Designed miniproteins, single chains, continued (4). Designs and how they scored, part 94

Each design is a single chain, and the fold is of that chain. pLDDT is the mean over its residues in the fold that is shown.

## One batch from the design tools (miniprotein)

Design m15490
Fold by ESMFold2-Fast:
Structure m15490 (fold): chain A 58 residues (1-58)
Amino acid sequence: GPVPEVPAPDFRALEWAIKMLKEGKSEEEIIRELREKFGYDEATARAIVEQAKAFLEE
């Protein structure tokens, strides 16, 4: 199950995901590239994308 505490993600990955969302990339494309470029699991990559979306919604 999910851990109550998460280690700080790579802020470069989060900033990159925010940029990609601003550029109109799909969530699935961003998840795939996070997995390929940063070596994240799909669940971790999805969490980064959700955080990036939250930043853009605020």
Scores: mean pLDDT 74

Design m15491
Fold by ESMFold2-Fast:
Structure m15491 (fold): chain A 55 residues (1-55)
Amino acid sequence: SKVEEVIEKFFKSVGREVKAKSLEEMIREAAELAAEILGIPLTDEMLEKALKSVK
């Protein structure tokens, strides 16, 4: 999936590797990584929006 490639590229750009095996898990891990980089808490609403944006 194109979304999987974008997530893998994002992880590589910050020197990390994707460990998730499903698209939904990859999206969750990407949201967690983005929140960590931005220094903000990951909320359930942010995760739900991320998951909905790729369906």
Scores: mean pLDDT 73

Design m15492
Fold by ESMFold2-Fast:
Structure m15492 (fold): chain A 65 residues (1-65)
Amino acid sequence: SMIEEGEKLIKEAEELRELIEKGIEEGKKTGTQALPDSAAEPALKKVKELEEKGKKLIEEARKKE
């Protein structure tokens, strides 16, 4: 179902975002940027793409209700 596909994409985005957030959080604790912006930016862009795709699938499925 489209809801199931959307949920999977959102889950992938959440997992990737969590990994990025942990890297940034560690950098803040040590006063050192553990994950530089140049590495985080493309990953965050991918997270947004997956989240947007998932949201669209769920919205489409809800409209069919």
Scores: mean pLDDT 73

Design m15493
Fold by ESMFold2-Fast:
Parts: structure tokens; C-alpha cells; sequence
Structure m15493 (fold): chain A 67 residues (1-67)
């Protein structure tokens, strides 16, 4: 299944950690990752991408995912 995951967080290091964890948790998925500095930015970008492409999008807060 193809999906785009928008990983949101102010801390670039936490975003990278979340991406690696998501890859480990979902190895069979064809996932494209996009980083955003905030959840608000990620939500706007994800909605635009979904409208333009029809590809499933998921927004993940990096700090919450790593908690």
C-alpha cells in the first residue's frame, strides 16, 4: 500500500527518530516521508497533497509518536 506520512515537529532530530521508528513498525508499506516543523503545517500540506493526488496521507506528531 502506498502512503505519504507527514512527520511534524520543531526538533529535526525527533522527526528523524520518528521516521526510523515508523519504518521499523511498517516495513511492508511503501511510505514516502515528508517533514514539517509543526502539526498545523503538516495538516495543511497533507490535505493539499491528498486533494491533488488522491494518495492516502497520515500526519504524525514526532514527539507523541516517540512517547
Amino acid sequence: MKAVVFVAGKDEEKRKEAIEKIKKDHPDYDIEFVEAESVEEALEQAEKYRKETGIPTVVIDAELYLS
Scores: mean pLDDT 81

Design m15494
Fold by ESMFold2-Fast:
Structure m15494 (fold): chain A 59 residues (1-59)
Amino acid sequence: MSEREKLLKEFGEKATKLYEENKDASPEVIDEKFKKLAEELQKKLREIDPNAPEIVYEE
């Protein structure tokens, strides 16, 4: 498995636990927690597989 695939798998497991632990919570609470988890995943994905976008800069 690539490092990206490992992070996606871990994210899926954490998301499942989040839903299970917050079954009685409002959908809004679950959504906020999921959003933060997704933000952490995005940061990790950028670190292990940074897409080097073409940056055009002119003075």
Scores: mean pLDDT 69

Design m15495
Fold by ESMFold2-Fast:
Order: sequence, then structure tokens, then C-alpha cells
Structure m15495 (fold): chain A 70 residues (1-70)
Amino acid sequence: MMFSADQIEKALVRAYLEGVISAEQASKIGRLLRESGKEEFSEEEVRELLREAGLSDEQIDHILAILREL
């Protein structure tokens, strides 16, 4: 399954509103997305990007659950 950068940004907004991630974490992930130059990400690439941003496994799994609903 592939996710667009737009879908990932929507999932980040939802995770932030649900209290799963901080504004600082959301901002860092958004920067990493832009710096990647990629328009589409696999689930594994999303997991690696979120780990690089310093998210816990629980935060990563929650964001991936949101992405699968989009």
C-alpha cells in the first residue's frame, strides 16, 4: 500500500488533534516529508520516517492505523 504526502499530513493533523503527537513532532515530520522530495511512501518508508522523527512504536502504529482509513 502506498500513501501520498498529503495523506500523511492529514494523518498527522488527526493524530495531533487526538493528542497522540505534539505540534513539534508534527512539524518535524512535515519537514522530513518535504526534504524527502517524494510524493508517495510505502508503509515501511512511513515507519522509518516516523522513527527518524523520534516517535515511539505506539505513536507510529496509531498514525499508520489512521493512514489505512484514508
Scores: mean pLDDT 84

Design m15496
Fold by ESMFold2-Fast:
Structure m15496 (fold): chain A 80 residues (1-80)
Amino acid sequence: MEEAIRILEELLRRYHGSEEAFQLLGQALKAAVEGNLEEAIRLLEEAHRIDPSPLIAEALGRLYELLGKREKAREYYELA
């Protein structure tokens, strides 16, 4: 969980784009801090659908790697 929070904090610091996507990134960080990694990933996927940023895709790849979902991680790394 601590690593997921770190990934999301780094993403929020580096991301400059859609205001709507940025709000979803903030909600994803809150979900991760509350221990809900599944909800954090869902919110981040929604942010990526609004703004298909390579930074958001890279973060999704790293989060799926933490869940052991390697096929999903590779899919998002290819989008980054």
Scores: mean pLDDT 85

Design m15497
Fold by ESMFold2-Fast:
Structure m15497 (fold): chain A 60 residues (1-60)
Amino acid sequence: SLVEALYDEDPEVRVEAAKKLGELGDPRAIGPLARMVHEDPSPEVRKAALEALKKIAEKL
C-alpha cells in the first residue's frame, strides 16, 4: 500500500508515496506523515511529507 511505501529504504519512493497520499487526502496517512516531518533523515522527504499534510488538511 502507499502507507507502507512511506517506510521504503529509498527516499525517492518515500517522496512519491507522500505526494500520492497528499493527493488522495487519505486521513490514515496523517500519523505516519507527521512522524516523517520530524524524524526522516532526508530533507526532501520531510518537505514532501509537510506538503502532503497540508493537502490532507485542506480536505478535512
Scores: mean pLDDT 83

Design m15498
Fold by ESMFold2-Fast:
Structure m15498 (fold): chain A 89 residues (1-89)
Amino acid sequence: MAEEGLELGKRAIELAKEALKLGKGKAVLLATAAAISGIGAIFSGELALKYKEQGKDDLAEKLGKQALIDGKSGLEVAEEALELAKKVA
């Protein structure tokens, strides 16, 4: 779960970077929002893994779930931003 959220967050940032290279106006705003969500997913995921190592399983699970939610959301917005960037490029 934490590892999945981390992976999704990294992918969201990668797609957001591509959208930022191609996009203008609204596409840039969506790509920026996707990057913020991706960063949040990475932060929550890394913190979840750290708490898991410390035996704080409840906190690790909660943060791992948050990383997955933020990662999924970020990826969806990043994909939308990239599609919009390609249409207006």
Scores: mean pLDDT 83

Design m15499
Fold by ESMFold2-Fast:
Structure m15499 (fold): chain A 118 residues (1-118)
Amino acid sequence: PVIEADSVEEAIRKAIEAAKKSPNGTATVLYKGAVITASLSSDGKGYRITVAAGDRLLEIIIDEDGKVTLREYRRNADGTLELVSEREITLEEAIKKAQELVDSMTPEERARARALFA
């Protein structure tokens, strides 16, 4: 399902809620041309959130103890993902970085993403 949101934090929250209601534990939302996907672990206690914006992808991994790992990826011209960085982070900082990434998108990148992932 495609869901609109007023912020990356709201989009992530809605994606997690939709994933909890989904039979496969996964849901995708669109926010300003960014594609946000939430996937639940098999026990429903951990989450994996991806934020795809232009040629960049952030992966936010939240384990069942609330530990947050942020991975940054860059998409190469051939479509492969290159891991740029991995760090332990707070959820608040991870959401802020995701918002900054989405806000950095050009109008052209937003239009292109909507056309491919609508």
Scores: mean pLDDT 79

Design m15500
Fold by ESMFold2-Fast:
Structure m15500 (fold): chain A 64 residues (1-64)
Amino acid sequence: DMAAKMEKNKERAKKIAEEVGKKYGLSEEQIEQVIKSAIAAMSQVDLDDEALRKAVESIAESLK
């Protein structure tokens, strides 16, 4: 089901973005932006956890 896949993707994006954001010392507001960007990317491309983590790290680095 597409809805179930979207919900799982949101949970994955949130978890990885929070982990990476904390590592980079981002504010809660910046972490929220990373989560939104990651979810948007996942809606366009099917990303595994490794690819998602690399994308999130790139976004987090740009927000320093």
Scores: mean pLDDT 78

Design m15501
Fold by ESMFold2-Fast:
Parts: sequence; structure tokens; C-alpha cells
Structure m15501 (fold): chain A 66 residues (1-66)
Amino acid sequence: SRLERGLANARRLVDEGAAASAIAAALHDLQKAGLPREELIELAERALERHPDSAILRDFLARLKA
């Protein structure tokens, strides 16, 4: 499914240390595909552990927690 492929892609990007912008784009696509908020938060927090100074990921996570 689109959601399963998107999840696999997002996890791969985080695990391989891809650019924060690429991870943010993948998370946005997962949000549009209907991934639950809690799972999006977990992925965004994991991405921020790898990119602690990323404004793009921090802002995405802040919007999810609002």
C-alpha cells in the first residue's frame, strides 16, 4: 500500500541519515496518507535525534503536538 511504502521509505531515510528536508517531505506525505499522529510523532522525534538542530523537523513536530 502507499502507506506501507511511505513508512518503509521514511524509516530508511532516518536510518541512513538522509537530509532533514528529505525526511520532512516523507513525513508530510505520510501525514497526507493518514498515518496516525502518534506514529508521526515517533518518527519525527527519531529524526530529530539524528538532526537535533533541524528547524524543518522541529517545526513539523511542533505542529503535530499542537
Scores: mean pLDDT 84

Design m15502
Fold by ESMFold2-Fast:
Structure m15502 (fold): chain A 62 residues (1-62)
Amino acid sequence: MAEELLKKAEEYIKQGKLEEARKLVDEAINQAGRLVDEGRTEEARKVLAQVQELKKKIEEAE
């Protein structure tokens, strides 16, 4: 589930493991693409919004 990937990514950001966090964010983006293909557009938008927040946190931590 993409939400679990994003939760784990946030945990890695807090631990300073930014590369691991980026990999989980990328996987969540891939899952959002699959949700769009399945017609679950609102779920995909929710995932992408969380991705944007995590990307901001990663950039702020660098």
Scores: mean pLDDT 81

Design m15503
Fold by ESMFold2-Fast:
Structure m15503 (fold): chain A 65 residues (1-65)
Amino acid sequence: ADEVLEKARRAIEQAKKAIESGNKNTALDYINAAEFYADKLERLGHTEEAQRIRAEIEELKKKLN
């Protein structure tokens, strides 16, 4: 569980860096990875952590518009 949460957080951090550098394709790849880990967290019963990760993903997606 902790490893999955760590991977989700790292993916979000990398997506933020990619957005800052203007690399939209790389940002989308990391957003997709974060969504994958959020789904895994939810299946493991960590619904609150998954919800928080998804909220951060939605904010990142808004920055890509």
Scores: mean pLDDT 84

Design m15504
Fold by ESMFold2-Fast:
Structure m15504 (fold): chain A 63 residues (1-63)
Amino acid sequence: RRRELRARVLNYLREHGWATPEEIAEKLGVSLETVQSILDELVAAGVVERRKVGDKELYRLVE
């Protein structure tokens, strides 16, 4: 759990809608594993929705 990084991930999703973990990691300059761990926590908390479209995993705010 990292408050500042979680806030940055949430802000990115708010501004861009659907996003892959790869593009979030690249845009924020953090590791893919770190972004995936945060997204998993946010999905478990019901704050973020995960969908699989083909070979891509997409995430967005549920609000």
Scores: mean pLDDT 80

Design m15505
Fold by ESMFold2-Fast:
Structure m15505 (fold): chain A 60 residues (1-60)
Amino acid sequence: MFDIEVEASLEIMAATVALLAGDREAAAEHYRKAAEVLAKDPALAEEAEELRRLAEELAA
């Protein structure tokens, strides 16, 4: 199994690839998934909130 931080990093990388392809909707989805993964660890709650906000901004 991956570490929570590793799983979140993979989702962030996927979001970056989507942005380079011009797909903001896919990028927002990947950032949202990264936030969900980070939210599993209470110590990473602040980082999860930041990624959730970024996903909302991209989806707007």
Scores: mean pLDDT 81

Design m15506
Fold by ESMFold2-Fast:
Structure m15506 (fold): chain A 60 residues (1-60)
Amino acid sequence: SGAEAAGAAGRALAAGDLGTAARHVSEAMKQGLSPEEAGRAAAEAAGPRAGRWALQIANM
């Protein structure tokens, strides 16, 4: 699901894998999440520090 993809993006971001995170955010948006929804879900999964990057990726 899009929420699962966004969660995977957040986990990749927490691990420092920006390329994997970007792919998962794109997948979440393709599955019907808005950029805001995908970024928010990824940020929640990544934690406060890494969540900033998730929001940036979602708004690309």
Scores: mean pLDDT 72

Design m15507
Fold by ESMFold2-Fast:
Structure m15507 (fold): chain A 55 residues (1-55)
Amino acid sequence: MLEKIEEVAEKLVEKYGISKEEAIKLVEEALLELGPEASAEELYKKAEELYEKRN
């Protein structure tokens, strides 16, 4: 699970130019909404939605 969080966070850093810390926080929020069984792609999409909704 930690590797999945880091993988998705790295993609968010590349796309938005945010810090790795901010990216990890977005992925953690996506994980809380979708649950621990969510795929990396599902977490990425949800984290994108959360970021775009707030910014």
Scores: mean pLDDT 79

Design m15508
Fold by ESMFold2-Fast:
Structure m15508 (fold): chain A 58 residues (1-58)
Amino acid sequence: SKADEALKLARKLIRERGLDADLEEISEEVVKKTGVSRDTALTAAALAQYELKKEAEK
């Protein structure tokens, strides 16, 4: 789905830019590349950052 594509892209961008990347900047790139709504992209970016930070705590 487009939501799954958005989450995958958000995870990639946060890995490239760092765990403290600006979620608004990540969400704008996700909208531009996937065509999802801004709300979907921001949710994907926030979830991706949360998951990656939790993975890094292990």
Scores: mean pLDDT 83

Design m15509
Fold by ESMFold2-Fast:
Structure m15509 (fold): chain A 100 residues (1-100)
Amino acid sequence: SKEIEELLEKYKELVEKKEEEISKIAEKLEKGEELSVEELQLLLDVMKEVKELLEKKIELYKEEGKMTEEEIKHIEEMKKKIEEEIKKLEKELEEKKAKE
């Protein structure tokens, strides 16, 4: 149906946008660049949203059989890494706020 196609298109656009944003911030972190309090907060918000979208994507594509078991496993591993990074960023944000 057109309604399902429109929802999937919006979902894909949102996922792609969030993945690109998180990737840019992750590159800064890999290079050892210091993030501001605002950048840390933005990264946390983006990571939390991406995690929720990945969970919904797994559910939708798994139900429709559109993804291989290997692709699903890969996304689940990415979600776990995001969870670990969220915890690290929350700690870093608290430490930076305490120093101001």
Scores: mean pLDDT 70

Design m15510
Fold by ESMFold2-Fast:
Structure m15510 (fold): chain A 82 residues (1-82)
Amino acid sequence: KKVKLSEELKKYFEHITGKKVPEELTVDELGELVEEALSTITSKEDAKKIAEIFKKLVEEKEDNSLVTLKDLEEAVKIYEEE
């Protein structure tokens, strides 16, 4: 499944990773990007757990829904509340 990123989320990842981020990614590619980005600011273990939660949230979205920065924030919140 391919998903589209909001401009805000795309810019967030580009800022953190220093790499160009495509507008469309597979859910697996997006999970890898989240893990890479969060690994710069937290532990690799925490980054992996947050990335897995984020992938699950994204997979439950309807086709053509944008993945937004709020979706990433929700994944972090779910992880912190466990």
Scores: mean pLDDT 77

Design m15511
Fold by ESMFold2-Fast:
Structure m15511 (fold): chain A 89 residues (1-89)
Amino acid sequence: SLMEKTNFSEEEIKELKEFFAKHDTDGDGKVDIGPFLLDYLKEKGVNPSNEEILKLKELLAKYDTNGDGKIDFDQLVELLNSEEFKKII
């Protein structure tokens, strides 16, 4: 579908940024990847299976270059726009 190949709109980026800010409780510009992603998917009406959660954790490891278990906003946008993420969800 052509719709599935489009990047995030300005409105989607704004929504994502607001949701990110709610999870950035210490204001360091980063969120815990696992808890954030599960909450985000549930807010979008996506209920991932345990198998999908495991695949998501493997994908998250690619973006967690520092090994701190956290992701910044730019890394999050790249993750959510990735073909690998779209294949899991």
Scores: mean pLDDT 73

Design m15512
Fold by ESMFold2-Fast:
Structure m15512 (fold): chain A 67 residues (1-67)
Amino acid sequence: AKEVYKELADIAEKAGDRYASLGTPEGYRNAALAYRAASIWYRKAGDLETAENMEKKAEEAEKKAQA
């Protein structure tokens, strides 16, 4: 029953990557939100390592949004 969480995580991660690729402050803010959502879903799916990686991507996106 964790399969749906994995699919939601994949969707959120792809959304984050797409927003980050825009290279705008708004894009980076939206990327950070998407990566945090992906982290939550990966954690619920039991993929703790990928969840931590998504948290790192969110932190990086937030820093880029501030530049």
Scores: mean pLDDT 85

Design m15513
Fold by ESMFold2-Fast:
Structure m15513 (fold): chain A 61 residues (1-61)
Amino acid sequence: MSEEEREELWREVERTLLLMQAYIALKAGDYETARKYAEQLRELGFDEEAEWVEAEIEKAK
């Protein structure tokens, strides 16, 4: 597996982990932590996932 393929797989792992952490924070009512994970998703280029987390925060308020 090339280094580029390994980096892509690592990004998918990071995306999944950040989404799970954001979901846990949302369910706990910790919207500050959920926003932090949404920002990390944006930094990694996962804008759709970040927008989903932000929308869920707004719905919960």
Scores: mean pLDDT 80

Design m15514
Fold by ESMFold2-Fast:
Structure m15514 (fold): chain A 96 residues (1-96)
Amino acid sequence: SMEAIEADVKAQSEDIKKATAGLLKRAAEAYRQGNVREATILDVAARIHVSLLKIAGDTELAEKVLEHLRKANQAIDAGNLDEAAKHYEEAAKVAE
């Protein structure tokens, strides 16, 4: 039934949101530890999940997450990894 398909899509969306939040939290922790390589890998993985949220129709949520990641990129460019970590933590809260 259409209702079952919609329920499955909703279940997938919630799992993607949780995975996105988890990856962003791990990226924040990696930046706080100065582990830029690990943080970059986790950032790429999180952005893939954000793209899946956009495909699933959660466009506003995806754009809010990406706005925090833009601020994080500015902090990284300035060499401020602690500020970058805060923006990843804020992005994770949006994804929850």
Scores: mean pLDDT 86

Design m15515
Fold by ESMFold2-Fast:
Structure m15515 (fold): chain A 58 residues (1-58)
Amino acid sequence: SLEEELKKLQEEIVKLWAEAEAAPPEERPALLKKRDELVKKVLELSKKLPEVEEPISV
């Protein structure tokens, strides 16, 4: 389901954030960029959910 996929994406975002915090400075920007891409995907999926309240929608 979209909800299940959204949950997995959010878990990956948290994991990437933790990895970026632990990573050396030269690798951190790449990890943060990957996180930002996942955040964009979360926003796209959230916008497609049939939800009355959508705090991050356009």
Scores: mean pLDDT 73

Design m15516
Fold by ESMFold2-Fast:
Structure m15516 (fold): chain A 60 residues (1-60)
Amino acid sequence: DLEERAELLIKYFEMRNDKKLVEKVKEAKRTKDESLLEEIAKELGVSLDEMIERAKEILS
């Protein structure tokens, strides 16, 4: 679910104080565009699935 993944990533990047990435994820959520989440993951040098798993690990 795009919305669940976006909410998780928003929380993760807020915890990291990365306001630029928070705004990018909010845009992906607003437009319902998964490709924006994939671009964020690529920018960080990981897959989208890896980015989500990192967020889950840190937020648990």
Scores: mean pLDDT 83

Design m15517
Fold by ESMFold2-Fast:
Structure m15517 (fold): chain A 67 residues (1-67)
Amino acid sequence: SIEEIAKEVAERFGISLEAAREIARLLVENNGKLTPEEIEELSEKYGVSKETLEKAAVYARILLEEL
């Protein structure tokens, strides 16, 4: 589920559960892709570095393919 993926991502990257949920949701809606514009918006909204968000998105995508 998106919630299980969000929890795993939040714990691994030290980001909020809300940020991790939005990453997982966007990846599902966008067929596994997170745009540079979406990364910028998430970075500004949650105060998380773009580098961390990019790594979190890659990890979330892997979990989505396994679950």
Scores: mean pLDDT 84

Design m15518
Fold by ESMFold2-Fast:
Structure m15518 (fold): chain A 55 residues (1-55)
Amino acid sequence: MLSDEQKEKILKLAKELLEDNPTMTLKELIEEIRKKTGIEISETELLNLIEEYLS
């Protein structure tokens, strides 16, 4: 499981990326998150984090 610190980093970066390109796919978000933070996350985990936090 991801730590709270890792979740915050992922959510912050995902928000920034989606603000710049709202049509970005989950796969593209995961790739950018991995490149910028070194954190590996599945599509399901990222979707759940976004839905839980942003919905």
Scores: mean pLDDT 77

Design m15519
Fold by ESMFold2-Fast:
Structure m15519 (fold): chain A 75 residues (1-75)
Amino acid sequence: DEEEEKALLERAKRLVEEAERALEEGNPFEAEILASMAIMAATVVKKYGSEEAQKEAEEIIERATEVAERALAAA
């Protein structure tokens, strides 16, 4: 189901963007939660998605991991 994969990928993108914003606004706990959610959603796409979707999911995982590391350092 291409539509579910696309929806999940869009959700993961939104979550990582929200995580980045939360971190910039000084909310490391919220940033860590949002980043973790983004990683979970993107990981599903990486396992079951198309080659193009998998590449985009991998980029989201990298971004979310960086946010999580920065959030941990700020806590």
Scores: mean pLDDT 84

Design m15520
Fold by ESMFold2-Fast:
Structure m15520 (fold): chain A 65 residues (1-65)
Amino acid sequence: SIDKDLLEGLVAMIGSVTGEKLEVEFRDGEAIVRTERDSAVAREAAKLALKAAENLGFKGRLELL
């Protein structure tokens, strides 16, 4: 869907800007954001991705890779 494509693009942009590896998986209206590591930068990057998901109408969750 357009909202999924937009979120994937935003997550890719956040990953590019922060240098962190971020992934997003969609399951039953939920967006699961994954980070490769637990660092201060990774946590802030994941928070931005979760806010983007929420703004697009997804329930967001964070998961460590």
Scores: mean pLDDT 80

Design m15521
Fold by ESMFold2-Fast:
Structure m15521 (fold): chain A 57 residues (1-57)
Amino acid sequence: QQQQIQQQYQQAQQQAQTSREGARLVLDSDPSEAGRRTADDALQVGRELLQQAQQLQ
């Protein structure tokens, strides 16, 4: 176990959570097509970060 790897994993989790909250706020304020695309992109980035972090474990 390396502390840096653990920290990167936690940062990825926090970023994914922030992206999810941001996507929800975007959809709440702008449910248009552009808002949905922005929210979807944010959620996908979060998922990719979590997948990369999982590889480090």
Scores: mean pLDDT 71

Design m15522
Fold by ESMFold2-Fast:
Structure m15522 (fold): chain A 59 residues (1-59)
Amino acid sequence: SEELLEKLKEVMKKHGISDKQINAFINALKKAKLSEEEAIRTLARILGVTPEQVRAELE
């Protein structure tokens, strides 16, 4: 959802990811049509944290 994408952008900004990298990630998610769970797992790998940690930050 659009709301999920906005929350993911906020989490990435808090972790110091550049706007260019954030835009590339969001575009990749849109192109791949990833589920919410797949998007969360992918971001967790990029940030070096657990999927549960990312999910907590989205709540």
Scores: mean pLDDT 80

Design m15523
Fold by ESMFold2-Fast:
Structure m15523 (fold): chain A 85 residues (1-85)
Amino acid sequence: SMVEEAKELVEKAREAFDAGDLDTLKEYMDRLIELAEKSVEAARVASKGLDEIAEYAKSQGNTEAAELAKEGIERVDRAGARAAL
């Protein structure tokens, strides 16, 4: 399901962040946005997961990753709103 794919992508995004691979993190975020466009439930999973990544990045002093995740949340929330229509 798209919800299960979103959960898997959030886990992979967190792993990419922990590895310092921001390019891979961005790729997973782009896929989460695609899923959010098709599923309100996937958008909720993606938004929550990216918020957790953003807060963790902020706690580690990684402002770049935190800002990237926050941009991802904005795009996911917008996509989810469109999916709800």
Scores: mean pLDDT 83

Design m15524
Fold by ESMFold2-Fast:
Structure m15524 (fold): chain A 94 residues (1-94)
Amino acid sequence: MAAAEAAAFAEGYRLATEAIRRAEAQPTREEALAVAREGGRAIREAALALPTRAQREAFLSGAALAVGDALAAGADREVIEVMAEEVGEALAAL
């Protein structure tokens, strides 16, 4: 993997992990889902702002791995699904 693509992957993983943690830290389910939607949108916008398709794909792959790791660790499925919908829109825009 090229250095720029490796950096994009790592950033996607980091941003998704932080978004999930922030959503799960919310005191109510309503607030958790709102933060998850905001996090998913931020991931989509960050991915689409990257200069090359390869960097965008690497970023979204990193985010997807973070989602998979969070689910394996017992993260709230509905929080993940709400965030994944926004990430899916970014994949469709590639």
Scores: mean pLDDT 82

Design m15525
Fold by ESMFold2-Fast:
Structure m15525 (fold): chain A 74 residues (1-74)
Amino acid sequence: MTPLEKLNEGVKLLASEDPEERRKGAELMIEAVKETDDEILLGVAEITAAVFRVHGTPEEREAADRVLDAIREK
């Protein structure tokens, strides 16, 4: 998977009713952020994480915090 494919799949899996799929979604988003140097993709990931932080479930908010932390390490 490319970083863009990982981000898209991660967002899709975070919307799943299955806790295992939601965990996998968070991990894919974090991997996408760590593997990419594309500022546009990083910006999309940051905006997506911010939306989940404000409007998401508790699991989506936790995933958003982890994604934002990964972006800050760049």
Scores: mean pLDDT 78

Design m15526
Fold by ESMFold2-Fast:
Structure m15526 (fold): chain A 71 residues (1-71)
Amino acid sequence: MLSEIEQMILDEMVKAGVSREAAETLIKIAKENPEATMEELAELLAEELGLSLETARRIVELFAKAVANEL
């Protein structure tokens, strides 16, 4: 289950136009790979969901902004 802060990050991403599935998947990947760079997170997200790398990079950018707003 997501913590309250993870739920807030997810809701922020969804409001920015990211699907709930993509937002949840990226939060999971980031938790499992805490030392990953933004590019590595984008590559992992693209592989997991079958997204283009361009789309995954955009989602990771929105995730980074949501994390900065909540932390």
Scores: mean pLDDT 81

Design m15527
Fold by ESMFold2-Fast:
Structure m15527 (fold): chain A 99 residues (1-99)
Amino acid sequence: SPALEAAQELGPAFYSLPLSELKDFYRSLGLSDEEINNFLQGLFDKIPLEKLRRLLEAELEVDPRMLYAFLENIDLSKLSPEVRELLLEFKERALELIP
């Protein structure tokens, strides 16, 4: 996955990138918004839970509205139970930060 390759090359910096910047990067490669969302969903099941938590913590600090909107629009039923619970936790936390 291009997202996993980027995570490997950028290391900690990848998990500090705003979700909007990741989407803009994939759009520059010619991917549609639907394809980008599917790739990012696929990434969630492919990275370790502790690294996913770090990515979500970074997005929560940078843009809780974008994080909430993203999590509202992904299909959680296609993810593992552990990933679903983590994403639901961050969706709730993001909602609490939105005025």
Scores: mean pLDDT 68

